# Designed miniproteins, single chains, part 11

Each design is a single chain, and the fold is of that chain. pLDDT is the mean over its residues in the fold that is shown.

## One batch from the design tools (miniprotein)

Design m376
Fold by ESMFold2-Fast:
Structure m376 (fold): chain A 70 residues (1-70)
Amino acid sequence: NIEKLVKEYEEYIKKNPDDAEAWLNLGIAYRKLGEVDKAIEYFEKAIEIAKKNNDQYLVDLAERALNVAK
């Protein structure tokens, strides 16, 4: 379920904090749980890390997700 997925991504991110895709997926999971504020926080984090990694595709995905969540 989504609650289990959230815990799995939170544990993964503690060891892989520069994986922007994981932050994006965690944001999507929180959005599905209705936790909009956490979803926004994690989408913003995904954008930050994706920019640092020069991953424009993931920046665009995370920005779209952020705009839908707001």
Scores: mean pLDDT 84

Design m377
Fold by ESMFold2-Fast:
Formats: sequence, structure tokens, C-alpha cells
Structure m377 (fold): chain A 55 residues (1-55)
Amino acid sequence: EELKELYRKLAELRRKFMEWYAKHFPDKTLLEALAEYLGISVEEVKRLLREFSRK
């Protein structure tokens, strides 16, 4: 796949995933806000939360 098409697909999947996620997980709203506030991806926020949850 070309980077152009890959980037476009990722952007669309991200948006669709956000809608689907919000419907199943209300936490998605908080994750989204955190990601936007920190200027990182939702995936990065999830990773940070997971690592912080670790004991």
C-alpha cells in the first residue's frame, strides 16, 4: 500500500473507531479529550494509562 492511501485509511478508521468506541465505551470521551489536550494519539493515551495502572 502507498503511504498516501494508508494515511487516509488510518484517518477514516480512526474516526469510525471513535464513533463505535463511544457507543460501547463512554470512557472514549475522556480518552479523546486527554489525547487532544496532550497532543498525542488515543493509542498513546491508552498505553500511558495501562502502564500507569501497572503495579
Scores: mean pLDDT 64

Design m378
Fold by ESMFold2-Fast:
Structure m378 (fold): chain A 69 residues (1-69)
Amino acid sequence: SEEATKNVALTALYLAGLDPKEAREIAEELVKKGLTPEEVAELLTEKYKLSDLQKNLLYKYTEVELKNL
C-alpha cells in the first residue's frame, strides 16, 4: 500500500538523520514513483549507507508494515 511505502520510507530517512520536513518530501516522491515498501527499504539503505543496526531495525519495521497489507 502507499501508506506502508510512506511509513517505511519515513523510518529509513529518520534513521539516516533527516529532518521531518525533508523526510516527508522524499517519502512522498517515492510513493508517487509506485515503489513497494521492500524496494524503498533497499533503495534508502544503499543511498544513505545505513549501518547494520539501522538496516536490521528497518527490516523488522518493513516486516510489520507488510503484515498490515
Scores: mean pLDDT 80

Design m379
Fold by ESMFold2-Fast:
Structure m379 (fold): chain A 110 residues (1-110)
Amino acid sequence: GPIDEALAEARRALEAGDLEAVRRAAERVLEAARRSGDAELTLEAAERLLELAEEALRAGRLEIARVLAEAALELALLALRDESLSKEQLLRAIALALRAIGLLLDIELA
């Protein structure tokens, strides 16, 4: 679906070191998640963007890591606004938001 396509674009852009392509792909993930209204898809997208952000940070790609981590945080916060979340989904969203914040702090201190 649109989220999976945008996530694949984000990975290719990260591998190419193309900051502008990463930014466009992250925006497309965020738009697709907002349009879906599906908390599970939003949480999965947040997890995948956070994985890419962690890879980018390990590779020393600080600007790309920041864009991906900020997008992952926004997705986690989007999921937290869903009043129909299960307890498990709520805890996942909180954990993802905290991981994204921690990664952003690591980037700022790098």
Scores: mean pLDDT 91

Design m380
Fold by ESMFold2-Fast:
Structure m380 (fold): chain A 64 residues (1-64)
Amino acid sequence: SAPPRKPESLEVARFIGRQLRELGDVIEEALARLKAGADKEEVDKIIEEKAKELTKKLREYEAK
């Protein structure tokens, strides 16, 4: 597999990778709570909120 053409994409990919790791941790915690009997809607909101936060950070990064 070939890497992306522009080198700037590598820095963005690294940033996304770090944010994705944090999102993964939040998802794992949310799933554990769901299995413990937490409300599905509440868990979904936590995940969606983190996903939106990640999207905002990415947009801010791209705007720079």
Scores: mean pLDDT 74

Design m381
Fold by ESMFold2-Fast:
Structure m381 (fold): chain A 72 residues (1-72)
Amino acid sequence: RQLEAAQLLGEARRAFEAGDLEAFRRHLEQLKELMRDNPRAVQAAEEALRAAEAGDREAFRQALLELLGEVS
């Protein structure tokens, strides 16, 4: 359901802002599985994971906006 995807994205964003990268990665991996039939959402989630690992806050923000568009 779109609501479940939006909730997972919200939890991932909250974890990232709190500096909990382990929880952030878990929530995004769950989101990728939930939205596996939406290739744009999967790609955006992968971009967000890579940006977070690289510490690239701007790339991360752009990927989250794309994900939000896919789950809204």
Scores: mean pLDDT 78

Design m382
Fold by ESMFold2-Fast:
Structure m382 (fold): chain A 89 residues (1-89)
Amino acid sequence: MALEELIERFGEKSARDLVGLAYAGLHPDSPEVKAARERFDEYEKELEKTLPKSTAVARAIGRYFVDLANLYEHASEEEKEEAAEVVLK
């Protein structure tokens, strides 16, 4: 339904990325979303040891975005549909 429409409209990769991001917003208390947020803090702290702060923050944000997009693989089929419906609004 909504996920299939999103894939047809934007392509599979973009649809999966958007669903992962929407899932994070809909399920902020899920273990997977909490783990992604914890990893973001760790990325920033580790990168600041070797990179200028602005570069470390930008790179940490990039890694965080990829982690959120990958939440698509951890979402149930029902949760993927809910996220796709939010994206299509």
Scores: mean pLDDT 81

Design m383
Fold by ESMFold2-Fast:
Structure m383 (fold): chain A 69 residues (1-69)
Amino acid sequence: SMDKEIEEGIKKLLEEGWISEETAEKIKEAYKLAKENKEKGEISEELLEKLKIVYEEIEKKLGAKFKIP
């Protein structure tokens, strides 16, 4: 399920030390908003796409802006 996919992705990033716990919480909040929208029966494809974009942006920003000495 998407719940497991998102949760696994966040756990991987945290375990590898790629994101902070604060950033992980931001991602979880976006996912919770998407779940709440599902109470209308279906979640919009736009919300799913935005979640994907956030995940990919964080991944890119870690490579571009975060350099461990």
Scores: mean pLDDT 63

Design m384
Fold by ESMFold2-Fast:
Structure m384 (fold): chain A 88 residues (1-88)
Amino acid sequence: SDLELAKRAVEAAIEAAKKGDGESAIRYLEEAIKHLERAKKVADEEKKKKLEEAIKLAKEALRYAKKGDFKEAIKKAEEALKLLKEVL
Protein backbone atom coordinates (compact mmCIF):
# COMPACT_ATOMS: atom_id res chain seq x y z
CA SER A 1 0.00 0.00 0.00
CA ASP A 2 1.03 3.65 -0.35
CA LEU A 3 0.97 3.99 3.46
CA GLU A 4 3.43 1.08 3.93
CA LEU A 5 5.68 2.47 1.16
CA ALA A 6 5.57 5.95 2.76
CA LYS A 7 6.46 4.46 6.17
CA ARG A 8 9.44 2.55 4.73
CA ALA A 9 10.62 5.66 2.84
CA VAL A 10 10.46 7.83 6.01
CA GLU A 11 12.37 5.16 7.98
CA ALA A 12 15.02 5.01 5.20
CA ALA A 13 15.27 8.84 5.20
CA ILE A 14 15.87 8.87 9.00
CA GLU A 15 18.64 6.25 8.68
CA ALA A 16 20.29 8.14 5.78
CA ALA A 17 20.15 11.43 7.73
CA LYS A 18 21.67 9.73 10.82
CA LYS A 19 24.62 8.70 8.60
CA GLY A 20 24.95 12.23 7.18
CA ASP A 21 23.81 11.02 3.72
CA GLY A 22 21.80 14.11 2.77
CA GLU A 23 21.37 13.09 -0.89
CA SER A 24 19.68 9.78 0.07
CA ALA A 25 17.67 11.43 2.88
CA ILE A 26 16.27 14.00 0.40
CA ARG A 27 15.43 11.30 -2.19
CA TYR A 28 13.64 9.11 0.41
CA LEU A 29 11.67 12.08 1.82
CA GLU A 30 10.53 13.07 -1.70
CA GLU A 31 9.46 9.42 -2.27
CA ALA A 32 7.60 9.38 1.09
CA ILE A 33 5.72 12.61 0.24
CA LYS A 34 4.59 11.16 -3.14
CA HIS A 35 3.22 8.02 -1.43
CA LEU A 36 1.54 10.10 1.33
CA GLU A 37 -0.18 12.31 -1.29
CA ARG A 38 -1.46 9.17 -3.08
CA ALA A 39 -2.70 7.67 0.20
CA LYS A 40 -4.49 10.96 1.06
CA LYS A 41 -6.46 10.90 -2.24
CA VAL A 42 -8.21 7.60 -1.29
CA ALA A 43 -8.41 8.14 2.51
CA ASP A 44 -11.54 8.78 4.57
CA GLU A 45 -11.88 12.23 6.23
CA GLU A 46 -10.43 11.16 9.62
CA LYS A 47 -7.32 9.51 8.10
CA LYS A 48 -7.03 12.40 5.61
CA LYS A 49 -6.46 14.92 8.45
CA LYS A 50 -3.66 12.80 9.96
CA LEU A 51 -2.12 12.29 6.50
CA GLU A 52 -2.21 16.07 5.87
CA GLU A 53 -0.23 16.58 9.12
CA ALA A 54 2.22 13.79 8.18
CA ILE A 55 2.73 15.38 4.72
CA LYS A 56 3.41 18.78 6.37
CA LEU A 57 5.97 17.20 8.73
CA ALA A 58 7.63 15.24 5.89
CA LYS A 59 7.90 18.47 3.85
CA GLU A 60 9.46 20.25 6.86
CA ALA A 61 11.93 17.34 7.21
CA LEU A 62 12.77 17.69 3.49
CA ARG A 63 13.34 21.47 3.90
CA TYR A 64 15.74 20.88 6.82
CA ALA A 65 17.56 18.06 4.97
CA LYS A 66 18.08 20.36 1.95
CA LYS A 67 19.65 22.92 4.32
CA GLY A 68 21.93 20.25 5.85
CA ASP A 69 20.15 20.45 9.24
CA PHE A 70 19.95 16.69 9.80
CA LYS A 71 19.02 16.97 13.51
CA GLU A 72 15.81 18.89 12.70
CA ALA A 73 15.19 16.74 9.59
CA ILE A 74 15.32 13.56 11.75
CA LYS A 75 13.06 15.14 14.41
CA LYS A 76 10.38 16.13 11.85
CA ALA A 77 10.63 12.77 10.04
CA GLU A 78 10.20 10.90 13.36
CA GLU A 79 7.07 13.01 14.11
CA ALA A 80 5.70 12.09 10.64
CA LEU A 81 6.51 8.41 11.27
CA LYS A 82 4.57 8.49 14.58
CA LEU A 83 1.46 9.76 12.75
CA LEU A 84 1.89 7.13 10.01
CA LYS A 85 1.94 4.36 12.65
CA GLU A 86 -1.43 5.69 13.96
CA VAL A 87 -3.11 5.31 10.51
CA LEU A 88 -1.54 1.89 9.71
Scores: mean pLDDT 89

Design m385
Fold by ESMFold2-Fast:
Structure m385 (fold): chain A 81 residues (1-81)
Amino acid sequence: MPDLRGLSPEESIETVLAWYESNREWIEENASEGVLAQLEAAYAAAKAALAAGDLRTASRHVLGILTLMEHLEAQAAARAA
């Protein structure tokens, strides 16, 4: 999970998107086809909203990414146990 403390809304969005990009290979290995499609759709929507200056819409999609990623990490940890 990226550390978002002390960041502006724009910096937080950019940080999450960069973190998602750096974890794409792990996501492709651990996500179902449906979850991968949801993550990629949220990522594309967040990038488009950020480019348009719509930080509220971008933040909502970023929250969706974080929620799905936490769920994937928890499922991966459970399988490793």
Scores: mean pLDDT 82

Design m386
Fold by ESMFold2-Fast:
Structure m386 (fold): chain A 99 residues (1-99)
Amino acid sequence: YREEGLKAYRQGDLDTAIEHFKKQIEEDPNDAEAWYHLGLVEYEAGKYDEAVESFAKALELEPDNEVLHLAVAVMATVARQEGKEELAEKLREVLDRAL
């Protein structure tokens, strides 16, 4: 499912990518990378509340993963720069809870 999800994402088929990453999570719910990729695709698809929840789960699974912390922090900064203040605030709250 992970490879199929990444392929769909690269082709711009965001809904199919979301389905494949959700299937990957059904088989391995502790796959922090799959949760992060799901959050990224949900963000690209405009599903911001779902993206926040997926990023929160990824950080909950690997709270000491500095790369995931940095990636979510970058997403929060990009959201703020795009005028999505509420989304940026929610992403920052996710980072604060993971610490």
Scores: mean pLDDT 78

Design m387
Fold by ESMFold2-Fast:
Structure m387 (fold): chain A 80 residues (1-80)
Amino acid sequence: SEAEELLKRLEELKKELEKLKAESKDENEKDELDILIEQLETIKEMVEKAKKEKDEELLKESKEALEAAEKRVEELKKKL
């Protein structure tokens, strides 16, 4: 299902962010990574709610939020 695909993408992105945080030597970078990890947790809750309620619109919003988070992670990697 699309919800299951989004949850897998969220888990993979979270693992990547946790790895970046472990490798970072800068406290400000670690704080920014923590904010992104918290955002992924919020998106995960949205996906789980959409799956439970069969809310097609919320699932689309969750996908857009994840895609925005993925773009932000790529921009952060360029800065790191």
Scores: mean pLDDT 84

Design m388
Fold by ESMFold2-Fast:
Structure m388 (fold): chain A 63 residues (1-63)
Amino acid sequence: AQEYLEKGKKLMDEGRYEEAVKYFEKAIELDPNNKEAWRNLGIAYAKLGKLDEAAKYFEKAQA
């Protein structure tokens, strides 16, 4: 879980948002209660212009 989160964050720093999404999804599959992974997934979707998806993931991060 933590390793996938870290890889996703590195890809975000590199502007590789589509690839970052895949790693954040893997982090969430391993730990669905990881609010940081949900938050980062929301940010990645926002960067991709998918604002409806981003809003859903930010809601998951706050729950």
Scores: mean pLDDT 83

Design m389
Fold by ESMFold2-Fast:
Structure m389 (fold): chain A 62 residues (1-62)
Amino acid sequence: GPLTEEEKEKLRKYLLEKGYSEEEADAIIETLDKEGKDAPVYLPKSNEVVKGKDLLDFAKSL
């Protein structure tokens, strides 16, 4: 399902801490909000693809 507002804020904070821009963070958040938490997300700084659920779990660990 779509992201909660708390999940969006945690994910934005996580991505900014990892050195992504606000525009890059918002693009990732919008993709997961529209396509769902099982959607694959490409992370250009690590050159990897992760599931949105795993990315949200990483964000919760921050």
Scores: mean pLDDT 79

Design m390
Fold by ESMFold2-Fast:
Structure m390 (fold): chain A 56 residues (1-56)
Amino acid sequence: SEERQKILEEIGQKIRAIGEALHEALTGEKPDLSGLSEEAKKLAEESIKKFTEALK
């Protein structure tokens, strides 16, 4: 169903956002946030900050 596809796409965007944030925190490489929704981009930015603090 279209509803199921939309939910899976949203989950995929959030997983990618967290993955990019963790990669940035571990490597210092700039995250690739291209194609993410505004909500997913915000999650990535918040996650980068949290992971960077946790990995000090």
Scores: mean pLDDT 80

Design m391
Fold by ESMFold2-Fast:
Order: structure tokens, then sequence, then C-alpha cells
Structure m391 (fold): chain A 57 residues (1-57)
């Protein structure tokens, strides 16, 4: 679910102390969200992945 992806992403950001003000880091996280969804058999657009990352800001 999108909620489980957000929670996993939040934990990853906190564990790695990532700076979400950095656009390069946000782009990296959006790509990771897309790859994680794909591995789970779900499709997610780049725009949707970016929106999920922005929920952590």
Amino acid sequence: SKESLIQKLRTFVEDNKLDLSNPAIRNYLANEVQQTAQAAGESISQEEAEKLVMQLV
C-alpha cells in the first residue's frame, strides 16, 4: 500500500539521516519508491513517487 511505502521510506530517511531539502536526494528517493513498488508487483508513476517523497518533507 502507499501508506506502507511512506512508512518504509520515512524509516530509510531517518536511518540514513538524509537531507530532504536536497533535490538530488529527493530524486533518488523517488526512484527507490518506484523500484520498491515494481518489486512488489505495483506500478507507480514518477509524479506519484515524487508526491510520496514530498509527504516526508
Scores: mean pLDDT 78

Design m392
Fold by ESMFold2-Fast:
Structure m392 (fold): chain A 84 residues (1-84)
Amino acid sequence: SLEEKLKKIKEILDKYREDQLARARETFTPEQVAAFEAELDRVYKETLEKIEKYLKNNDQQKLLSIISSFPEEYRKEIIKIIED
């Protein structure tokens, strides 16, 4: 179902988010990490909203365009969910 696909995609995006934050915490100040986290949360929210819209509309080209910005490992996982 659409709802189940969105849940799985969110889980993948949450993993990528945590990986990015873990790396940031190794090199940046707490204030810089907080700013980075706020920006990631904004971008991920917008990304999920677009993915939901394009899944509802069966817009394969727009889905692939958004996903192309992600690292290959995360991109492949998301594509697998969409194609199921």
Scores: mean pLDDT 83

Design m393
Fold by ESMFold2-Fast:
Structure m393 (fold): chain A 73 residues (1-73)
Amino acid sequence: MKLEEAIKIAEELVERAPDSVLGARALRTLGDIYEILGETEKAKEYYRQAAEVARKVGDESLAEEFQKRADYL
């Protein structure tokens, strides 16, 4: 419950630390939330963004995890 509050917290984390492991995980959380809401295209977009940020900060294993989520949901 309170998915709207979870979205707000995740968005704040992305805003404050966009190019970081924390930012990548917050983007993944947004993907998870939108998947639960049935917004598949938004969920895929957030997972892809999370993978891109993870690769940018050098966490290739995390990037692969997020990319897999984007491909399969």
Scores: mean pLDDT 80

Design m394
Fold by ESMFold2-Fast:
Structure m394 (fold): chain A 59 residues (1-59)
Amino acid sequence: SLEEEREAMERVVEKIEERGRVTPEEIEELIAEEMGKESISAQEITRLVNLLTGEQLIN
């Protein structure tokens, strides 16, 4: 569900904050792991970020 995806993204944010420094590749890996996927597309990352923030990043 969208709520489960949002909770997964909130966990990703917590892990990023704990690390203090992350690369874009590490962020992609953290999102894929929390979503239960081996890899994740840029479009899916954008959708999940928009879900977390409530903002549309792309028209």
Scores: mean pLDDT 74

Design m395
Fold by ESMFold2-Fast:
Structure m395 (fold): chain A 63 residues (1-63)
Amino acid sequence: MSDEELRKAIENAEKAIEEAKKNNDLVTLKVALHELQELLKEITNPELKERAEELIKRAEELL
């Protein structure tokens, strides 16, 4: 994936986590967490990697 595609995917995951938090939707939260973990394997850009890792931590804290 390109850095642009990775950034867009991370932004979509962040929005999904925020909506899941507002709706107390643990299923959506777990799906977003899994998607971020898979994306993290493909990220070589350090800024995007740090952003994805922070979102993973936030999602895990909500579970």
Scores: mean pLDDT 81

Design m396
Fold by ESMFold2-Fast:
Structure m396 (fold): chain A 80 residues (1-80)
Amino acid sequence: MKEEIKEEADNLIEFYREAVKQIKDEEAKKKAEEVLKEFEKKVEEIKKLEDPEKAKEELYKLHEETQKEMGKIIDEAEAK
């Protein structure tokens, strides 16, 4: 199921790229871009996992963590 994991990962990356594009604050955008870069790097490590169930589990954990980090950055940027 390498293709399914790749498709889910690519969709999540696109989701975060769209979120970053909407950030108006320059400093917040920089922070969000670094979070996205780290997310893409970790996704590449997840793709190396032999167990597709483990890969899916790790991808969902990473998504939850990244969503919380990205949400904090966006909320702080939009607070004014």
Scores: mean pLDDT 79

Design m397
Fold by ESMFold2-Fast:
Order: sequence, then C-alpha cells, then structure tokens
Structure m397 (fold): chain A 108 residues (1-108)
Amino acid sequence: DEEKLRERLSELIKKGLEAFENKDYETAIEYFEEAIKLAEKLGDKFSLALALLNLGQAYLYGKKDYETALEYFEKALELAREVGDEVLVEQAERNIKEAKEKLEELKK
C-alpha cells in the first residue's frame, strides 16, 4: 500500500509538471496541492520540498501572484536545507530572488 502511495506521489508531480509545461496552471496547482498532501502523509520531506517549489513556480509564472509564490519557495527552501539537497536549495534561492525582484518592481 505504501509503495502504491509513493507511485501515486511520483505520478502527481509528473502530471503537475506536464500541466505546467502546457501552461495549464490551474490543473498544475491542483496536482501539486495533492502531491503536497500525500508527501506530508508519507513524511517525504524531499518530495514535499519539490512539490512546494513547483507550486510556487505555478503561482509565479501562471498566476503572477508573487507573494504566494514567495511563501511556497521559502517553505521549500527550509525543507531542502533539512534534507541537505543542494540542488533544491539553489533552485529555491533563485526562485525566491526572482519573486522578490518582481515584488520590488511592483512598488516602483
């Protein structure tokens, strides 16, 4: 049963990414939100960080909701640091920088 849940988690992330690439940001958000719930249930901090990072990107690029995107990227960064995944840390830091730059542009 846990094996099937891990397969489902992988499938949800894959489908979310496919929807994101197709610019179907609403569908991408739904898949990443389901992936987050499942990753939390499984205690899978790596997949949780990855799903939060991808959800943040859907808000950043799809919704142009930079505040919400920043919140998800900051949560992803915290988890990526806990896991010790340097690639996820670097990705989250780059996305945080981009979201902050977009927010700063809106204030000027």
Scores: mean pLDDT 90

Design m398
Fold by ESMFold2-Fast:
Structure m398 (fold): chain A 95 residues (1-95)
Amino acid sequence: MFLTDEEARRLVEEWDRYSKKQIEELKKLVEEGKADEAIQRATNLDVAIRVLVAGFEFEAALGSISPEVVAYFRQVAEKHLKELDEITKKAEEVK
């Protein structure tokens, strides 16, 4: 059995908590003038989020999780990806 809806929702919640924590650390790096480190870490987190969304879409295609769980993760992911883009833009201005 692949990931269940309950396990998938729990994973989204854990990933949301992790991403929020990473984003706050990235904001501090920008304020400290560590622009290159902030951009690199933001890029790595962006890629990780996109890979995880693709994984959820694959699980849904196999019928293991519901499309509603994928939609929930996409909504959470889009908020974080937007904030990461804003951090990257602000970091480029600090260079």
Scores: mean pLDDT 84

Design m399
Fold by ESMFold2-Fast:
Structure m399 (fold): chain A 88 residues (1-88)
Amino acid sequence: MSPEEEALADLMKRFDLDGDGKVDREELRRFLESLFPDREISDEEVEEILKRYDKDGDGVLDAEELKALVDELLEERSRELREERLLK
């Protein structure tokens, strides 16, 4: 299992244990940095993701929305690795 998947699973478990866990912008940024340790996550990227997944418009993501985001990011990561295979 990749280090990104492990860090992500640990973060998800923390919010799952809370049940009502909510992720604000700062927590989301840390989450993304765990998924992409080789890159610095900008505030602009975090805001774009929040706007996309914040269906309630309250400026936070609940555990279910966070899981959806995580799943999509992992899928994009897999696609990126696939594209790199075509180049290298």
Scores: mean pLDDT 64

Design m400
Fold by ESMFold2-Fast:
Structure m400 (fold): chain A 105 residues (1-105)
Amino acid sequence: LTVTQSPAKLTVKEGEKATITSTASEDVGDAVDWLFQKPGQEPVLLISNGTVREPGVSDRIVGSGSGTTYTLTIESAQKEDTGVYYAQATSRRPVFGNGSTLTVL
């Protein structure tokens, strides 16, 4: 199993929409989590099972997708959203994507 994220780097202005896509080499069902990491911090879970937003996570952060393709959308990006986003396939042995670095100007 391989998980590929696109884009690897993206820059948006505050208030713009940012979209990150994860593509798995095989069907993972709904077993995709999205994690967010600020520099020097541990990753925190944002979305579980492709679409389920964790308690306390902003409603601007939306997970969607099915099968092999899962998308994380950050509606109306804020400067606090700057960091690295990871897709993790969890249906078998955990496999992380390559990470996507978001910069909000």
Scores: mean pLDDT 84

Design m401
Fold by ESMFold2-Fast:
Structure m401 (fold): chain A 100 residues (1-100)
Amino acid sequence: SVEELLKKAEELIKKAEEALAKGDLAGAIELLVEALNLLREALKLAKTEEQLKKILELAEKVLELARKVLEKATTQEELLAAIGVILQAIGLIIEIEGKL
């Protein structure tokens, strides 16, 4: 269900915040990518404006955390991965806003 996907995405976002706080940039990136995949799946199943707004809220949170990863990134791999998450989150936000 959409609700189960959103709950899992929110849990992954919280884990990404914890990983970032510990300086685990690679772990944070992996968790944010997984959260985005769940949010994209939720968007395919979403039928209500309330569901779309919740996906938007979580996608904006992923974008916020990915920007923080980018600011702390020290390797080319970390920089490219963070940029990839940022671009994917922006793309998802634009798609959701187009449905609202």
Scores: mean pLDDT 90

Design m402
Fold by ESMFold2-Fast:
Structure m402 (fold): chain A 69 residues (1-69)
Amino acid sequence: SEIEELRKELENAEKAIEYAKENKDKTVLMAAIHELEELRERAEKLGDEELAKRAQELINEAKKLLSEI
């Protein structure tokens, strides 16, 4: 299902953020933010408010990390 695909993309974004944090990789963080913003919009259209909220939390985390590395 599309929701299962989005959950997998969310997992991949979480792993990318962890990688970027360990390696101080701003390019990977920026890519993850972009993918999470698209994922959030898709989740909102599907009515999955929890998935959209989780994506927003990761966007906020990644943006904070981007300012610190």
Scores: mean pLDDT 88

Design m403
Fold by ESMFold2-Fast:
Structure m403 (fold): chain A 62 residues (1-62)
Amino acid sequence: SELTEGARKSLEAAKKAKTKAEALAVLHDSRELYEQAKKAGDEEAAELAKEAIEIARKNLES
C-alpha cells in the first residue's frame, strides 16, 4: 500500500538521519503516517511508522 511504502521510506530516513533537523523531519512525517495507518487499519504501515518514530526520537535525545 502507499502507506506501507511511505512508512518504509520514513524508517529508512530515520536510520540515515545524521542531524537534528533530519531527525525532526522524519519524526514529523512518521507521526503523520502512523496516524493515517491506524485510521486505515494498516497494521504493517503502523508498525513501520512507529519504529521510525522511535529511531528519530533516539537520534534527537543523543
Scores: mean pLDDT 83

Design m404
Fold by ESMFold2-Fast:
Structure m404 (fold): chain A 116 residues (1-116)
Amino acid sequence: PVVIVESGGGTVAEGGSLTLTGKITSDGKDVSLVGWWRERPGQPLQGIASISADGKKVWLGEEVKGRASISLDRKANTSYLHLRNLQKEDTAVYYDVASSGKSGLVFGQGTQVTVE
């Protein structure tokens, strides 16, 4: 019932900035939490940011604090991950993720970010 489509990935210069966009399609009632996860080459899948559906609770992972922000457009059902001062170690597949309460975490298909 939840489908997530990411965009905004691509190749970016070291020190650059990038905004990832995740469009969430649901029955309009099932999403309680939206987040962003990433899988770096040779590393486990890692949560890096989350925001509650009401926008009141925000979490950022230690590796991205000061370089990332997350926002949610509730009317558009769109999540944004803003990344700044990108490092080569930020090269990863990035996933927009939603919690529907009953099904746990639902992942999008992923979008590749390459830092050169």
Scores: mean pLDDT 82

Design m405
Fold by ESMFold2-Fast:
Structure m405 (fold): chain A 68 residues (1-68)
Amino acid sequence: SEEELLKKAEELLEEARKAVEEGRFDEAGQLMREAKKLIDQLKDEEKKKELLERLNEIGRMGVRLVNE
């Protein structure tokens, strides 16, 4: 269901954020790819945009940490 996709995507994004903060970049990348697959299945355009923004924020955080 849409609600299950939203919940799982949000959980994966939270796990990815923690992985980035802990320097587990390979795990973070896998979690982000899994989250993206679920987000791409969403029919709600507003929620899709919101979660994609969070995904991009986590990605930018990872790039900053690797380049420092």
Scores: mean pLDDT 81

Design m406
Fold by ESMFold2-Fast:
Structure m406 (fold): chain A 60 residues (1-60)
Amino acid sequence: MHVLKLEFESAEAAERAAAEVRRHFPDVKVTVEGNTLTLESDRSVEEAVGAALAAIGAGL
């Protein structure tokens, strides 16, 4: 299992990132706690992280 935690500047940014990950990677378990996003999957979460960052306009 791959677990990754990402901290955002706001809860709003974390929710936008979570929505994008859920849209493109429905098999990834996404948990939002305030400004923290937790991604859990049995496969690589690198692509999910890229999608989450893109959703909030952070770029690559």
Scores: mean pLDDT 74

Design m407
Fold by ESMFold2-Fast:
Structure m407 (fold): chain A 111 residues (1-111)
Amino acid sequence: SKLEEARKEFAKGRELFYAGDYEGAVEHFEKAIELTEGKDALAWRNLGLALYELGKYEEAVEYFEKAIELDPNDPLAWGNLSLAYKELGDEKKAEEYQKKALELAKELGIS
């Protein structure tokens, strides 16, 4: 099924990400997103994180925002958005989104 293929692409993207192959990770996360018709919040977050590691901070922001649009209660997506804005020099947005991440993590019982 397309969902099973998407899961395999996502898993391969994560494998490559942890191996330090960020360009390879991007390719596989993009395939997972295509196979899920853009509905996989985790794939958007991981695509953003791979772009962040490549220094593509403006693109990372765009894809973290897509992840948050699909799942606004993911504290990791808000935390990653904060880090990307910090790299872009927007300290006010970085602080705002870090506070949002911490509030969500506390509400969900995540330390």
Scores: mean pLDDT 91

Design m408
Fold by ESMFold2-Fast:
Structure m408 (fold): chain A 58 residues (1-58)
Amino acid sequence: EELYRRAAELAANYYKDDIEKLRQAVDNMAAAHPEAGPVFREAADEAIKRYEEEKKLK
């Protein structure tokens, strides 16, 4: 559980400038570990919200 969340957060940091690639990475992670799919998607959604808020700052 915690390891999966951290993996999703690392992916989010890696793709911080490309939300579409982040979503694709999360889908790939969920496909590899379907039992952790909801954790991956939730972490990615939170990261996407932060990125969108940062874009509004500009």
Scores: mean pLDDT 70

Design m409
Fold by ESMFold2-Fast:
Structure m409 (fold): chain A 98 residues (1-98)
Amino acid sequence: MAAEAGVNMAEIITFTEAALLKGAGASEEEVRERAEELLRRHAEAFARYFGELLGLGEEEKERAAREAAEAALKRLPEILEEALRWGEGLRVDPAAAA
């Protein structure tokens, strides 16, 4: 389904960016705010894109985008927990490389 495909793609992209931001030294609050914004926008964009590829009408694409955003945001806490954990492991310690 277009909405489900949109959620899956948004999760992958949001997880990756959130993990990289944490690894770069961003605060947990900054990572959370950025992840929420990205997850919503990407879920909507990809759901619309897959809806177009499947030949859905404009109203159906708008519904899929809304449903994808709602579903993705429900999964945000799980995505953040995993991304923050991965990001900590990616953190470059300048002192350790000396």
Scores: mean pLDDT 79

Design m410
Fold by ESMFold2-Fast:
Structure m410 (fold): chain A 56 residues (1-56)
Amino acid sequence: DPARQKLLAAIGKVLRAIGDVLDAELAGDEEALAEAKKRLEEAKKELEAAVAEVEA
């Protein structure tokens, strides 16, 4: 199921981005934190699109 595979990939991307945010906060790296937050926002948008595709 392509829609289901996209959803699982999007979930994994969000989880990875959360991990990157936490790692950057623990390291005190403000530049890495800004990049990780940007990736998290993009991953959240991909997740919303994947959820909509499964619900359609």
Scores: mean pLDDT 84

Design m411
Fold by ESMFold2-Fast:
Structure m411 (fold): chain A 63 residues (1-63)
Amino acid sequence: MITYEQWQALMDLMEKAFAAGLSEEEIRELLSKKGKEMGLSEETREEAVETLLQMYRAGKQEA
């Protein structure tokens, strides 16, 4: 399971990537790589990345 600190690190990275204008695929790659570097299991990493990308997509559709 992901810790609060690991979740905050992924959130921060996602916000920076979004601000830089990266594509969803580029953001997915960055978040997956960061999750692996933090020692997250593949299953936990996939769930966290998908959740963050859903938040990113929702934000774009409301704009």
Scores: mean pLDDT 77

